# Designs tried in a protein design run: designed miniproteins, single chains. Part 96

Each design is a single chain, and the fold is of that chain. pLDDT is the mean over its residues in the fold that is shown.

## One batch from the design tools (miniprotein)

Design m3339
Fold by ESMFold2-Fast:
Structure m3339 (fold): chain A 80 residues (1-80)
Amino acid sequence: ALTEIRREAAPGELLPGGEVVGLVIRAFERLGAPLNLELVDADGRRHRREGIASVEEAVAWLAEVLRGKPGVRSLRITPA
């Protein structure tokens, strides 16, 4: 059974925002709602949001967190 989705960029690389959004859509399809998202941005900062009820809420949060940033180093998605 799938209990989480985890993706990490290769050393020296970043996951682009479009790939991150694709992973979030897949997570809602496979794990259902609500979900917890945790990411490490390009600067090494950790961001977490719990109890996300929809893809639309997740995408809006990602757009705010990644504003002016090239992507993320890692993403972890778990059932809330």
Scores: mean pLDDT 82

Design m3340
Fold by ESMFold2-Fast:
Structure m3340 (fold): chain A 95 residues (1-95)
Amino acid sequence: SMQTRQDGYRQAYGMILDTAEEMEKMRKQGAPQSEIDEVIERSAREIVDYLRSQGFSDEEAEEIATSAATELSYLYPDKSDLLNRLRRAFERIVS
């Protein structure tokens, strides 16, 4: 339902924001891109698995997660590259 989708969106939004903040802290500390990529892959799997656990289809999980990441990329343009990498990871996991 639309209400259930909004609940999933709010949770995914928070998880994505937390991940983006973690990745930015790592980048500021000089972490290599490979380490950041590991966080992206792990977090993307956790977010998609969470949405699946709530009964969303793969299509719905992808739409929810990519919509949240897209909104966050507009609010935090300095993190848009990291958020776009996370969005692409959602697409790969759901494929």
Scores: mean pLDDT 85

Design m3341
Fold by ESMFold2-Fast:
Structure m3341 (fold): chain A 73 residues (1-73)
Amino acid sequence: SSAQEEELERFRRLAEEYLRLALEHLRSQGGSDEQLARLEEQTRALIEYVEAHPELAPVAIEALERSIEQLKA
């Protein structure tokens, strides 16, 4: 449905925002290029998994919103 498509798009945008903030945080902590690459791979795997299981999008969105708030603090 269009509503589910909009929810998955919202999830995807939040996952990308989370990744950007998490990479910045990890870099500020002295993270290696390998650690940064692994975080990118893990985030892409999460996106693919939720897209395959769209029923998980609401809980994933809530978790990402909380994580983003923590990274911005």
Scores: mean pLDDT 88

Design m3342
Fold by ESMFold2-Fast:
Structure m3342 (fold): chain A 84 residues (1-84)
Amino acid sequence: EPAEKVRRLLDEAAEVAQKAGMTELADHLRRTGEIVAQLLEEGKYDEAIELLKATLDYARSQGAPEEVIKLLEEALKVVEEAKK
């Protein structure tokens, strides 16, 4: 289901950020994954999309590795496809 898949993608992104020494970003990504999964379970797709876009902008501003950016883009695509 979309909620579980998005949680896994953000947990993976958090692990990549942690390995890069970006602990604050990793914590932010894990929390965002939990919130987005809850929003998806509630059918709040637009709020989930907005939060993921804001998180992607934040990750870019922090100089996140390309792998983190790609995982966040995958999560956004999952939510956009699930909205249909």
Scores: mean pLDDT 87

Design m3343
Fold by ESMFold2-Fast:
Structure m3343 (fold): chain A 74 residues (1-74)
Amino acid sequence: LSPRQRTLQAFEEEAAAVAQAVAAEARKAGWSDEQRRLAVADALIALARRFQAERGLPEDVVETYIAFARREAA
């Protein structure tokens, strides 16, 4: 795998783990389904920004992912 493909794979794996962890904590806290979806979206957006800053995830990919995550939360 190229370095770029490795970065994307690492991002996808961590995104899946973060989504599951945040959803579990939201359920434990008694949040509504809407609040849970918004919390997951916010956490995934933060993760994408972190990978952009630390791992060089391309800006176009980050923006596309953020738009997609926000739409999924709606």
Scores: mean pLDDT 79

Design m3344
Fold by ESMFold2-Fast:
Structure m3344 (fold): chain A 74 residues (1-74)
Amino acid sequence: ELEEEREILEEAFRRLEPELSERERRALRLAIERQEEPADIREIAEEAGVSEGTVRRVVARLQEEAKKLYEERA
């Protein structure tokens, strides 16, 4: 369910937040907000002031943490 996916992503974001720079946190927030829409990684990178590679890296970290949370809940 969409709400459960959001809750898991928000929890994953909270777990990663202390490890992330302010710009990386901004990129992740934008990626989470735009998850329901086709996200242009380039636009997220531009708004957050990071490279596309940084967006891909932090999103990959978020997905790994979210996957771990899904497994823990199952």
Scores: mean pLDDT 74

Design m3345
Fold by ESMFold2-Fast:
Structure m3345 (fold): chain A 62 residues (1-62)
Amino acid sequence: TVVPGRTTLDKQLAKLEELLKKNPNLEVTVVTGPGGYGEEVVGPRVKARLESLGLKVKEVLT
């Protein structure tokens, strides 16, 4: 299976980090597809990083 949007994901993370630097108390909820980050190599690292920043992560089934 081809996973498109990895570049988009990395770009979104960079923008999010910049926003958090300006607003360190900002609370953000991240939503993802079925299985959360289980099958995505980048997903577990992304989740850990977001949680380290104090962000909420939620999995959404479609």
Scores: mean pLDDT 54

Design m3346
Fold by ESMFold2-Fast:
Structure m3346 (fold): chain A 96 residues (1-96)
Amino acid sequence: SEKLARAIGHLLDGLAALMEGRYDEAAQSFDEAAKLFEEIGDYDLAARSYLNAGIAYEQAGDKEKAREMYKKAWEAFEKSGNTELAQLAKEKAESL
């Protein structure tokens, strides 16, 4: 689908930005990817994208946005049935 192609595009842009240390751009790209994966109903890829957005915001020093992304990752991992990564995302949100 067009949404899936766009979600993958944002995910790849986020990974590229992260490798270059462009943390705010990486976080925004991962957040956009996650929203598109949620619209598709792929909660596992949405959760992983939110988790990466949280990590990128944390590296950028934006603790408030990092916490928001980790909470979204936690919710999305619970919807996907990934209890272990849901717990990890919860702990990351609570540690900020």
Scores: mean pLDDT 91

Design m3347
Fold by ESMFold2-Fast:
Structure m3347 (fold): chain A 64 residues (1-64)
Amino acid sequence: MSLQELLLTLFLREVPHMTDEELKKAIESLLKHGVTKEQILEAFRKSGLPEELIKKVEKILDEL
């Protein structure tokens, strides 16, 4: 497993417990460690997370 895959897996586990500010900081951290915007969105879509949360992530990624 790559570092990027591990970071994404850990991130997805914590997402339901995150505030909007924590979510933005976590996404910025993932991007800094080499995870792409496409990988983040794909992981969210595949995980079955609520569409409202996916839209929130898309908005954060557009601002970065």
Scores: mean pLDDT 78

Design m3348
Fold by ESMFold2-Fast:
Structure m3348 (fold): chain A 79 residues (1-79)
Amino acid sequence: MMDEIEAARKQYDAYVGATEVLLERGDIEGAVKSQRNAVGSLRQLTEKENEMSPEMGKESEEKLREAEERLKELELELK
């Protein structure tokens, strides 16, 4: 469980970092793909944290909502 949570956190951080780099380069399509992966990793993290601690799960749920909103913004920029 702990190893899965740590892996998901590192994966999320990596995708968030990749999204920022891609946006700086003007690669909106790449940024959308990276952000989708970040949202997926954060969903997995949120599920695991909710099983361990309701308080930690709430923080991850808020971050997940923010990440999903960010994804929607980036998808709109593609149009």
Scores: mean pLDDT 79

Design m3349
Fold by ESMFold2-Fast:
Structure m3349 (fold): chain A 94 residues (1-94)
Amino acid sequence: LDEITEEAIKKIEELLKDNPKLAKGLINAIKSLKDTLESETDPQKAISILEAQTQRMIREIEEAREEGLISEETAKKLIEVLKEWKDKVIKEIE
């Protein structure tokens, strides 16, 4: 999880260089989720938590776009980063 999570964090920082508050929020959410997943022993429960928390972060990105804090292109790229991270995490859990 460490390498794939560090890659996702780096991409988020680059995409949100002009929005440090949103970047910090998403990065903290990913780090907290990673810690939760590393402590979860049930793979099905871990995947369920991952899906729910990823959808929550996607909603936050969409809200930031709707409020004009980030561009539509930036929002799309952030969602792609989160989906790629989620898919890689699922492969490590399974």
Scores: mean pLDDT 84

Design m3350
Fold by ESMFold2-Fast:
Structure m3350 (fold): chain A 85 residues (1-85)
Amino acid sequence: SEAERLAEQLLATGKKQADDVDTTQKTAEVARGLREEGERQYRALEADPSLREQAEAVRLSIRAYQELYDYAEAKLAEAKAAAAA
């Protein structure tokens, strides 16, 4: 679906930003904030059956932001380990 394609594109773009040491922490912070905002938006949308398609698109974005956050956090952990070695 278009929503799945957009979520995949979002994740791919975000991972490129997370791979850049100068933007990794900011990418994690933004991903967490957008996931939390998305979760609030999803709760509002899921109550209305006429908005199910929009709710599903938001849910897919939430999953992409969560995956991006986990990826960026892993990159930060790697950088911390490298600095300690």
Scores: mean pLDDT 85

Design m3351
Fold by ESMFold2-Fast:
Structure m3351 (fold): chain A 68 residues (1-68)
Amino acid sequence: SAMEEARRREIERLVEGAVALVRGLIAAGHSPAQVEAVVRWIVRETERRYGREAAERVREALDAVIAE
């Protein structure tokens, strides 16, 4: 449905923005502890505003970035 497609695109944009932000922090030389603190904040804020499914998708993507 159009609403399901809109929700998927919303989650995809949230993931893309979160990944870009965290990659930028790493590139700027922030410590792993600082990056992890920001990742926890992003995931919690995503869950509060957009729900658990969005937060889980963001967390999975950010865990992959940190593992690089």
Scores: mean pLDDT 88

Design m3352
Fold by ESMFold2-Fast:
Structure m3352 (fold): chain A 98 residues (1-98)
Amino acid sequence: SHMLEEIKKLAEEGLAKAKEGIESGDEKKFNEGLDLIMEGIRLALKNDDIEGMDYSIKAAEEVVKLAKKSGDKKLLLQAEILLGMGYIARGVLKLIKK
């Protein structure tokens, strides 16, 4: 499962970058982190990888938790949009699997 390792790497790098963005007040860096997690979600959807999808969603859930603790409502909204897109993508994956 080479694709699963790539998806996990995107989720881990995305979470780390989003966390750095929150801690440094760097919104651009935060959004670059979200983009990496979203790339993992797209890759999981393309490769019918439920395990990779669940891993990416867990990373998005952690970003929401960190954004919530930051008190920054704009970062929280962006993180919640990512998580919502992840849940939709997972629902689609489960629907198209026979």
Scores: mean pLDDT 90

Design m3353
Fold by ESMFold2-Fast:
Structure m3353 (fold): chain A 60 residues (1-60)
Amino acid sequence: MMTKEEVEKEIEELFKEPPSKQKLDKAMAFAAKVGKENGSEEIRRLVSDAILKITLEYYS
């Protein structure tokens, strides 16, 4: 399972990229991977919040 630190690092790397369909797709793939490997509610909230922000920046 990924640690909270690993998840946070992946989210930070995603936010370094400019808004794009590729970034959104990467974020969705990452969320799916975390969902399979990690049952932590805290980690799920972090990923969910990041997906929401990436989706909003893409459609803004």
Scores: mean pLDDT 78

Design m3354
Fold by ESMFold2-Fast:
Parts: C-alpha cells; structure tokens; sequence
Structure m3354 (fold): chain A 72 residues (1-72)
C-alpha cells in the first residue's frame, strides 16, 4: 500500500540520516531502519527486507541524503 511504501521510505531515510549525521555503522543504521519500519506498522518480514536493502545500498542512501542537504 502507499502508506506501507511511505513508512519504508521514512525508515530508510532515518537510517541514512543516522549514518551521515551521527556516524552510525551500516549495521547500526540498518537496525534503525528495521525498528522505525516496525514502529510505523510494517510487518517483521518487510522491516527485515528494508534493513537488508539499506545494507546493500548503504553508500547510495547516504549519498542521496547528502545531496538533498546540499541542495537546500
């Protein structure tokens, strides 16, 4: 659903922000992605999938947040 996609995106953005602003490791940031997704009502399976996607694309997600900050 659109709400689920939005919740997953918010979780991914949170992981990227923790990595860039607080120096969280890929593992710590992925854990935060999972936890935020669960808090937003995403299933455990989908939250784990989001955390895995974040780990696979860690550099890409952190670069996107940096680019968005530079554009503001």
Amino acid sequence: SAAEEQAIQAALDTGALLARDFGASPEQAAEAVRDVALLQGVSEEQAEAAAREFREHYDEYTARVAAEAAAR
Scores: mean pLDDT 80

Design m3355
Fold by ESMFold2-Fast:
Structure m3355 (fold): chain A 65 residues (1-65)
Amino acid sequence: DRARLMEVLIRAGKLAMESAKKYRETGDEKYKKVAEIYNEGVIRLGKTKDAEEGEKLVKEAEELL
């Protein structure tokens, strides 16, 4: 579903931005790693359009934070 994929992409982008901001504020490398994973994942999801893979990626990064 287009709506579900769009929601996942928006959520992933927001998490990437928040992680990058936290990295700038704390200097903790885990936030930088999460932001990089999300930027790569968003590009990949735009090509594959796999919403289930996107939801799994979001959950895994949330567990890393």
Scores: mean pLDDT 72

Design m3356
Fold by ESMFold2-Fast:
Structure m3356 (fold): chain A 90 residues (1-90)
Amino acid sequence: SVNEEIFNRMVEVHGMEVTERDGETVATKETETERGKIKLTVVLTPEGNLTITATSYDKETGKTTEETLVIKGEFRSEEEIEQAALEQLK
């Protein structure tokens, strides 16, 4: 899966801490920047969806901002996998 490859590359490049919960693989990394801190959280779901959340703290303003990007997998659920398999049999 492209999303699995993206997840693994992010973990390797950023040295992220990986844990698993309810079939989800979660990677986290907090990095200090010149302007404050960035916490990066990447979640790979059992459906193959990738969620990337960046939480940025600005030390000069005291403000926290959060950006979330969701990248859908090729299949979103077991039902969609089953439907895709049925299409291959036609």
Scores: mean pLDDT 72

Design m3357
Fold by ESMFold2-Fast:
Structure m3357 (fold): chain A 78 residues (1-78)
Amino acid sequence: MEEDRKEATEKYIEQLKKLAERVLKGETFPSLGLDSKEKFIEFLKADIEYLKKHRPDDPEDQKVIETLNKLIEELKKA
């Protein structure tokens, strides 16, 4: 259902925001391949490209893409 997808999308965004805050504090996650801020930015870029290629017309995925772009900008400024 669309409502279930919205809930899953919001949880995913929340998880990524929390992870971004931890990366900005200098934490690394080598088990996830996120051992630097630059690798985390590349991870977010890869997720955006995946969503654009597979579900370009989905409004929930467009919302995710917008949020991920904002996170990338914040990470680049830090």
Scores: mean pLDDT 73

Design m3358
Fold by ESMFold2-Fast:
Structure m3358 (fold): chain A 77 residues (1-77)
Amino acid sequence: MEGLEESFRREAEHDVELAEELVREAEEAVKAGDYVKAARLLTAAQIWLAIAKLGGADEERLEEIRERMERVDEAIK
């Protein structure tokens, strides 16, 4: 049973890392003027952030990523 808690925590952390990477790539796409790529990356990041939140990832880190995602969303509108 002990391995389950550890696995869920590691999965949540991995999901946060994936969301952060996707947001970073979306930010770079915005800088390059590739708004279609930025929108696709943002959508993927939103999915992984939601999964990470369900998995119990750190709320402060989730909030930081959410703020970055909002900036990307504003830039592509």
Scores: mean pLDDT 80

Design m3359
Fold by ESMFold2-Fast:
Structure m3359 (fold): chain A 92 residues (1-92)
Amino acid sequence: SMEDEDIEKQVEALRKKLETMSPEEAIELIRRALDALLGSDDPKFKKGVLEVIKEYLKKHKDPRLIEILQEALKRSKDPEFQKGLEEILKEV
C-alpha cells in the first residue's frame, strides 16, 4: 500500500486537474482513475479518489460519468469499493 502522504498528494493532484480540465478531458481522467482503482488493494486510496469523483459529479451532472461508474461497479470484486460507488450513484 502507498504511504498516507503519497495518497493525499495523488488525491489532491486529481482534484486540481479536474478543476482545470474540459468536460471531455475530465471524463477520460475519471475513467482512467476508476480503472486504476479496480487494480488497487489500497482502501484509503480508493476512498480518496471516490470522494473527488463524487464532488465532481455533484458539480457536473453528466450521463457519461454515470455510465462509467456503473461499469466500474459491475467490474469490481471489492465490496467496500462497490459500496462507495453505489453511494455516489444514489447521491447524484
Scores: mean pLDDT 81

Design m3360
Fold by ESMFold2-Fast:
Structure m3360 (fold): chain A 65 residues (1-65)
Amino acid sequence: DARVEALVEEIKRIAESLGVKVRVERRGDELIITVEGATPTQFSALGVLGAALGVETGLPVRLKL
């Protein structure tokens, strides 16, 4: 889905601007976002962004540290 791909790229871009690395993987009906080098506060902020992605796509989104 081109919309999901575009939103994933935007999340990666935002994370890079925060100095954080993310990897996004699609497993069946779920999106898994792995966050590398984030503080607890940065992880929380990315959690809000992940929730927005879930609302926009209708897919469950999970964040990992």
Scores: mean pLDDT 75

Design m3361
Fold by ESMFold2-Fast:
Structure m3361 (fold): chain A 92 residues (1-92)
Amino acid sequence: SLVEEGMKLLEQGKYTEALQKFYEALKKDPNNARGLAALALVYLANGREEEAKEYLKKAVESDPEGAKEVLEKLSFLEEGKKLLELLEELLK
């Protein structure tokens, strides 16, 4: 999937290329929770915390399990761990 391709690019440190893959996924499905969660990580990595939180909220509203799966896979990054903690708070 486009989200899996983007996540592989994040593992390679290719954030701009990853962002393009996540936007492509959202063009096909604007409610793609996995794509929205991955976008939240890219925004957080770029210091854009407010946009990151908004994308995380949209991901949780769409599919909390899908959002959590993506953030768990990205928990090798500190941004992924932080967003996973914020996701758990949103589920309370």
Scores: mean pLDDT 86

Design m3362
Fold by ESMFold2-Fast:
Structure m3362 (fold): chain A 72 residues (1-72)
Amino acid sequence: MEELKKKLEEAGKELAELAKKHPELWPIVEEGLAEIKKFFQENPDAPLEEKVREALKIAEKTLEKIKAAIAA
């Protein structure tokens, strides 16, 4: 659990730094946050570990989208 939280925090920090450097990419971050929020709303009784894993997966997908947009 703690390792998953650490990875999520690291992904969040990287997203925040990229968003600060590229504010035009903030809509991609907002899309990722909306997907996390939707998962939590649809799965309120899901174990915390499952919620953290899904949030991490979405955060990593969002990072890849941002990196692809920067490279393009």
Scores: mean pLDDT 80

Design m3363
Fold by ESMFold2-Fast:
Structure m3363 (fold): chain A 75 residues (1-75)
Amino acid sequence: DNLVQVVQQGLQDLQQALPKAKEAAEKGDGKEVSKVLGEAGFSPEVVDLAEKDPKKGVEYLEQAIAQLQATLQAL
């Protein structure tokens, strides 16, 4: 149960971050996408990339969500 709970919490945190990151990316606000990813625990390299390419930042967040969903299904 502990591992399932940890993965579920991580998934929930990223799912809450996704709409904020998408809205910022639609506005072309790379700094806001970068901030959202940083607060969600992404590496400094990914955070820097998101500032330069906010759409790529959103793709990284969507990939992380997909990975956690796959992990949860495997548990």
Scores: mean pLDDT 83

Design m3364
Fold by ESMFold2-Fast:
Structure m3364 (fold): chain A 57 residues (1-57)
Amino acid sequence: DKLEEVKKIIEEGKAKVDNLELVYYMIKLGYDTSTIKDILLGKKKPNNFGTFKSFID
């Protein structure tokens, strides 16, 4: 379960954002687990940066 793996990253304090709604939104947009993890860790920028910025800023 993609959501369960991402929850674990957030719980371990490794994610830059503590927002499960943001994660659900990324899954709905078709992001894969690896990409979601990279975005949460700050290794990648999402394709729709403007929308994403509204959740993290």
Scores: mean pLDDT 60

Design m3365
Fold by ESMFold2-Fast:
Parts: structure tokens; C-alpha cells; sequence
Structure m3365 (fold): chain A 83 residues (1-83)
């Protein structure tokens, strides 16, 4: 498993590119969106969910204490099948 950490201020396209790059090195990628306010993290996660659905990926969300964590499960085979 490879962890990708991005601030809530990062662009959706930059985050997607980091996830794709990480998926080439690991079959499972974990995305952590921090730091950011709860509202900013939720807004970014919705934008990412919409974008990842276009790519045929699923995104799960975990809200935990002071930080929100978005977990994206991506398989290398899925990206290769979509290309």
C-alpha cells in the first residue's frame, strides 16, 4: 500500500495525477487529504469522487476526529483496462 498526502488546497487534477503515479508502483493507494478545514476537505473529496467516477474508480471517505481521510482504492489493472 502506498500513501499519498495532499492539502485540501491542491487541485483535483494534481491529486488524480499523484494517485495514477502511485498506482503504477502499488496495487493499492491510500489518499490522505490534510491539512484543511472539514468543509474544504469535504468539498475537495466530492470533486475528486466525481472525477474518479469518470475514470471508473471508487472513493471511500472516513471522517476521524480532527482530520478527514479519503481512501481511494485503485488497482493497477483497472487503469490499464481503461487506457
Amino acid sequence: MLRVEVPASASVDDIVDKIKEAALKSERVELVIAPGSQQAIEAKMKALEDKMLELGMALSVELHGRTAVATALATRSFFEKAA
Scores: mean pLDDT 61

Design m3366
Fold by ESMFold2-Fast:
Order: structure tokens, then C-alpha cells, then sequence
Structure m3366 (fold): chain A 100 residues (1-100)
């Protein structure tokens, strides 16, 4: 449903804001913990959502948020590689849904 999609987007947006703040403060331990939480929200959404088009909208939103985190001054190599890895994973998820 639209309401379900909006709830997941709201959770991801809130986590993204906190991750950017932690990264800008140099608190990489906090940023990593928040990224773990963000990945769990994403995984839960893909398992529970049934509408193909709403899943694709969520995946596109997730990719956009990770690009936003990268753009906002991630200067730690391991963090950058993790962010890129999650973008690539989300692209893979999108292809799996479209090519089924």
C-alpha cells in the first residue's frame, strides 16, 4: 500500500539524516550502527511488501539516500566502500524484481 511505502521511506529518511550527522562528526562507529539499522529496515521492507511497483519505488529511494550519504562527506575508506556496496546490492535487487 501507499501507506506502507511511506512508513518505510520515513524510517529510511530519519536514519539517513542521523548517518550524515554522525559521519560529519567523525563518529564512524555510530554511523556503522545506523547503517546496520538502515539495512534491516530495507530488508524488512523487501520481505513484507507485495506490490512490485512499490518495491521498485522503495529501492530507488534507498539508492538515492545512499548517494546522499556519499555526497555529504564520507571520507572514511571502509565506510565509502560499504556505501558503494549497498548501492550495488540495491541495483541487483531491482534487476531481480524486474527480470523475474
Amino acid sequence: SNEELEKYKEKLDALTKQIIAATQAGDYDKAKALLDEMEKVYDDALKKMTDKNKKLELIDHYIALYKQILANGADNKDLILRLIGQILRAIGDKLDIELK
Scores: mean pLDDT 87

Design m3367
Fold by ESMFold2-Fast:
Structure m3367 (fold): chain A 110 residues (1-110)
Amino acid sequence: MEEARRHVVEGILAASEGVDILREAAKKSTGEQREKLQKIADEVERHVQEAMDSLERGDLRGAVAHLRKAAEAIEKGIKYAPKEFQDKLREVAKRMREHADRAEAAIAAG
């Protein structure tokens, strides 16, 4: 269970990095793209908070579910981001999914 908690924490840190990237991408965008990126950043931040709340309650499966939802939100947001941010967002979403997968595997093994 210690390993599962560690991967959840690493996933939350990656998701928080994703929020920062989305907000910087929004600053470099205008009009509808800016609004979409800000709304997606807010959605990811909400899932990060829900993952943290689940982790505090010992609900590791719930935390993993919220990390997966955060990664999905980032992935849907990539198309609105300027090209220079798209690769960074893809890498963050990939790291979040990898940590979620490792956490889920550790839960199943314990």
Scores: mean pLDDT 89

Design m3368
Fold by ESMFold2-Fast:
Order: C-alpha cells, then sequence, then structure tokens
Structure m3368 (fold): chain A 99 residues (1-99)
C-alpha cells in the first residue's frame, strides 16, 4: 500500500461548504500523477496541488488531504481517498467548515 498525506492551508469561513477533488492519472513508468483541488460552494478553486507518487499497477493507494484554515491554523477537514493503481480516475468529498 502506498500512502500520502497532503496539508493545504486555505482562507475559510465558518459554515462554508468545501469540496475536495482528487484526480489521478496512471503513467506508463509506474508513476501516478495526483492533482488535489479544493473548491467552494460556488465552484471557485481555492487551492490546488499536483504531485507524483511511485506505485506499481495494482497497488492500493491512499491519499489523505488535511484542510487547515490559514488564519486560525485549525484543522477543519480531513478526507481520505483510496484507489487501485489500475486506471486513471477521480473522486471527491464535500464537508462544511466548522471554525
Amino acid sequence: MVEKTITLYIPLKDGEKVTVKVSYEILDDNTIKVTVEVYNAKGELLDSKTFYIKAKKGDKVKITVNIVDISTRKLVGSVTFEFIADKSGSDSATFTVKL
């Protein structure tokens, strides 16, 4: 199993709904390109991060995204995404910010 934790520091408002989207692309050299995007309820991009992980085809990959309010440094959300390194795809999760 391949595990990766990413922390994003975002200016957030109490009661705001936030969507975290993880997109993953399988590359021929056993490298996975992962893009994390965070959106508000209006569909506006708040932050994004792209990174690469090494995984063999069929490996289970676990990505944990921690969302921290930049002003208070409070952890407002933690979302875990799991996928198999067989094909490209995406997943998302929505939560309400509580400051």
Scores: mean pLDDT 84

Design m3369
Fold by ESMFold2-Fast:
Structure m3369 (fold): chain A 91 residues (1-91)
Amino acid sequence: MEKAKEEAELAKEGGYLAASSSDPSVSTGGSLRAVGSSLNAALTTGPEGGKLAAEAAKEGAEEGLKESPTADEKMAKLTAEGAENAAKGFS
């Protein structure tokens, strides 16, 4: 559980950066972090941990879209879908 929570926090931060950053490198890095953390959560804690991290990534992306004037809805959607697919890869 603790490892899954740690990965969920990283996934949420990644999702937020992917949605909110006007810098393409930061946005891409955030997306990769969200997807990678969701995958790592699934690998280390199983499907439940992966789902927790993927849901956190989606929450972060939604928060980034609401708070940022430079919000990228397409990047937010791709990041959330990527995180969910990564988490489901071992189901």
Scores: mean pLDDT 77

Design m3370
Fold by ESMFold2-Fast:
Structure m3370 (fold): chain A 80 residues (1-80)
Amino acid sequence: MLSPENYQLLVEELSKLNQCQLKYLQKSLDVEVNGELDEETLVKLSKALQNFDVDKNGTISKEELLDFIKRLQNNGYCSD
């Protein structure tokens, strides 16, 4: 389970992603996203990230979340 603090950090880092990077994240986590960074999308992404780390007692570390999102920002899969 993400703590409120980790969820806030996730929201802040996700807000830095462009629409194309959000679509890439959706495909990587198998989450349905309309390409908008709204509250529904953030909830879906948060839940998908929780499930991604189930082998570690179903919790995601803050460091792993931030690293994953920063790698998406620097991935280069999407042009501006």
Scores: mean pLDDT 59

Design m3371
Fold by ESMFold2-Fast:
Structure m3371 (fold): chain A 98 residues (1-98)
Amino acid sequence: TSLNNLGAVYKAQGNLDEAVKSYEQALKLTPESNKEDRAVILNNLGAVYKAQGNLDEAVKSYEQALKLLPQSHPKRKAILDNMVDVGVEALKAAVFAI
């Protein structure tokens, strides 16, 4: 998926705003019936929001990704691990603020 790959390239370059736009466009172009691809895009979008410090938006993106996948889906663990990482960053911000 070209737009999903473009989003990953922008994220790697630190162009986080362009990464968000690319992933949002990828999501708009991906049919709602393609739950696995939508979950992958939402997981990637969550990772970009986390990199921006938008922790609330990161959590929302990961929760949306999880809702698209059945409990037994192998990709759920990676999304859950990403949500734990957001929780750790939020805790660090709270504990080490100033």
Scores: mean pLDDT 82

Design m3372
Fold by ESMFold2-Fast:
Structure m3372 (fold): chain A 99 residues (1-99)
Amino acid sequence: EELDEIFRKAAQAMNEGKYDEALELYRKALELRPDDPRVLSMLIQAAAMAGREDELVEAIERAIKLGDYGLLPFAIGVAEEMGREELAKKLREIYEKKK
């Protein structure tokens, strides 16, 4: 399956520190499966490692819109490390509301 091939190549790119390449592969996977939580999780991780702030924010907001809150603790940590205080505050408010 094309998705499995993309995941295999993206995982190799991540292991080799080629985060921008992995990000592009996960973006392609998202086009094939727009609402797949696994794809969104991998895209968030690749965007964070690549330092692609805009891609990271977009993927997080998409995951929240789909009701996937499992990535919020990770996303809060990344936002804090990147100095995105307003984003970190917004994500914490969403997370606390779900507790």
Scores: mean pLDDT 78

Design m3373
Fold by ESMFold2-Fast:
Structure m3373 (fold): chain A 84 residues (1-84)
Amino acid sequence: AKAAYTANGNAALATADAYLKAKDYLNAGNAYLGAGINYSLAGDFSKAITAYSKALTAYTLAGNASNAATAAANLAAANTLLAK
């Protein structure tokens, strides 16, 4: 259900913000990525773009190039879907 994906995205975003405040950049990136995926499944590409952008920044701060590349790819896909 679309509402369940939005709720899961909001919960993941709150968890990610808490990790970011704690400077746990890897777990922040993972939680932001999860938020972006849930918002994309809900069809909310604007929120997905914001979440994926935050995931990319967090993974970059964590020094995790592989996960940063995944976040960048998801960000590009969400931007393409929003433009349509």
Scores: mean pLDDT 87

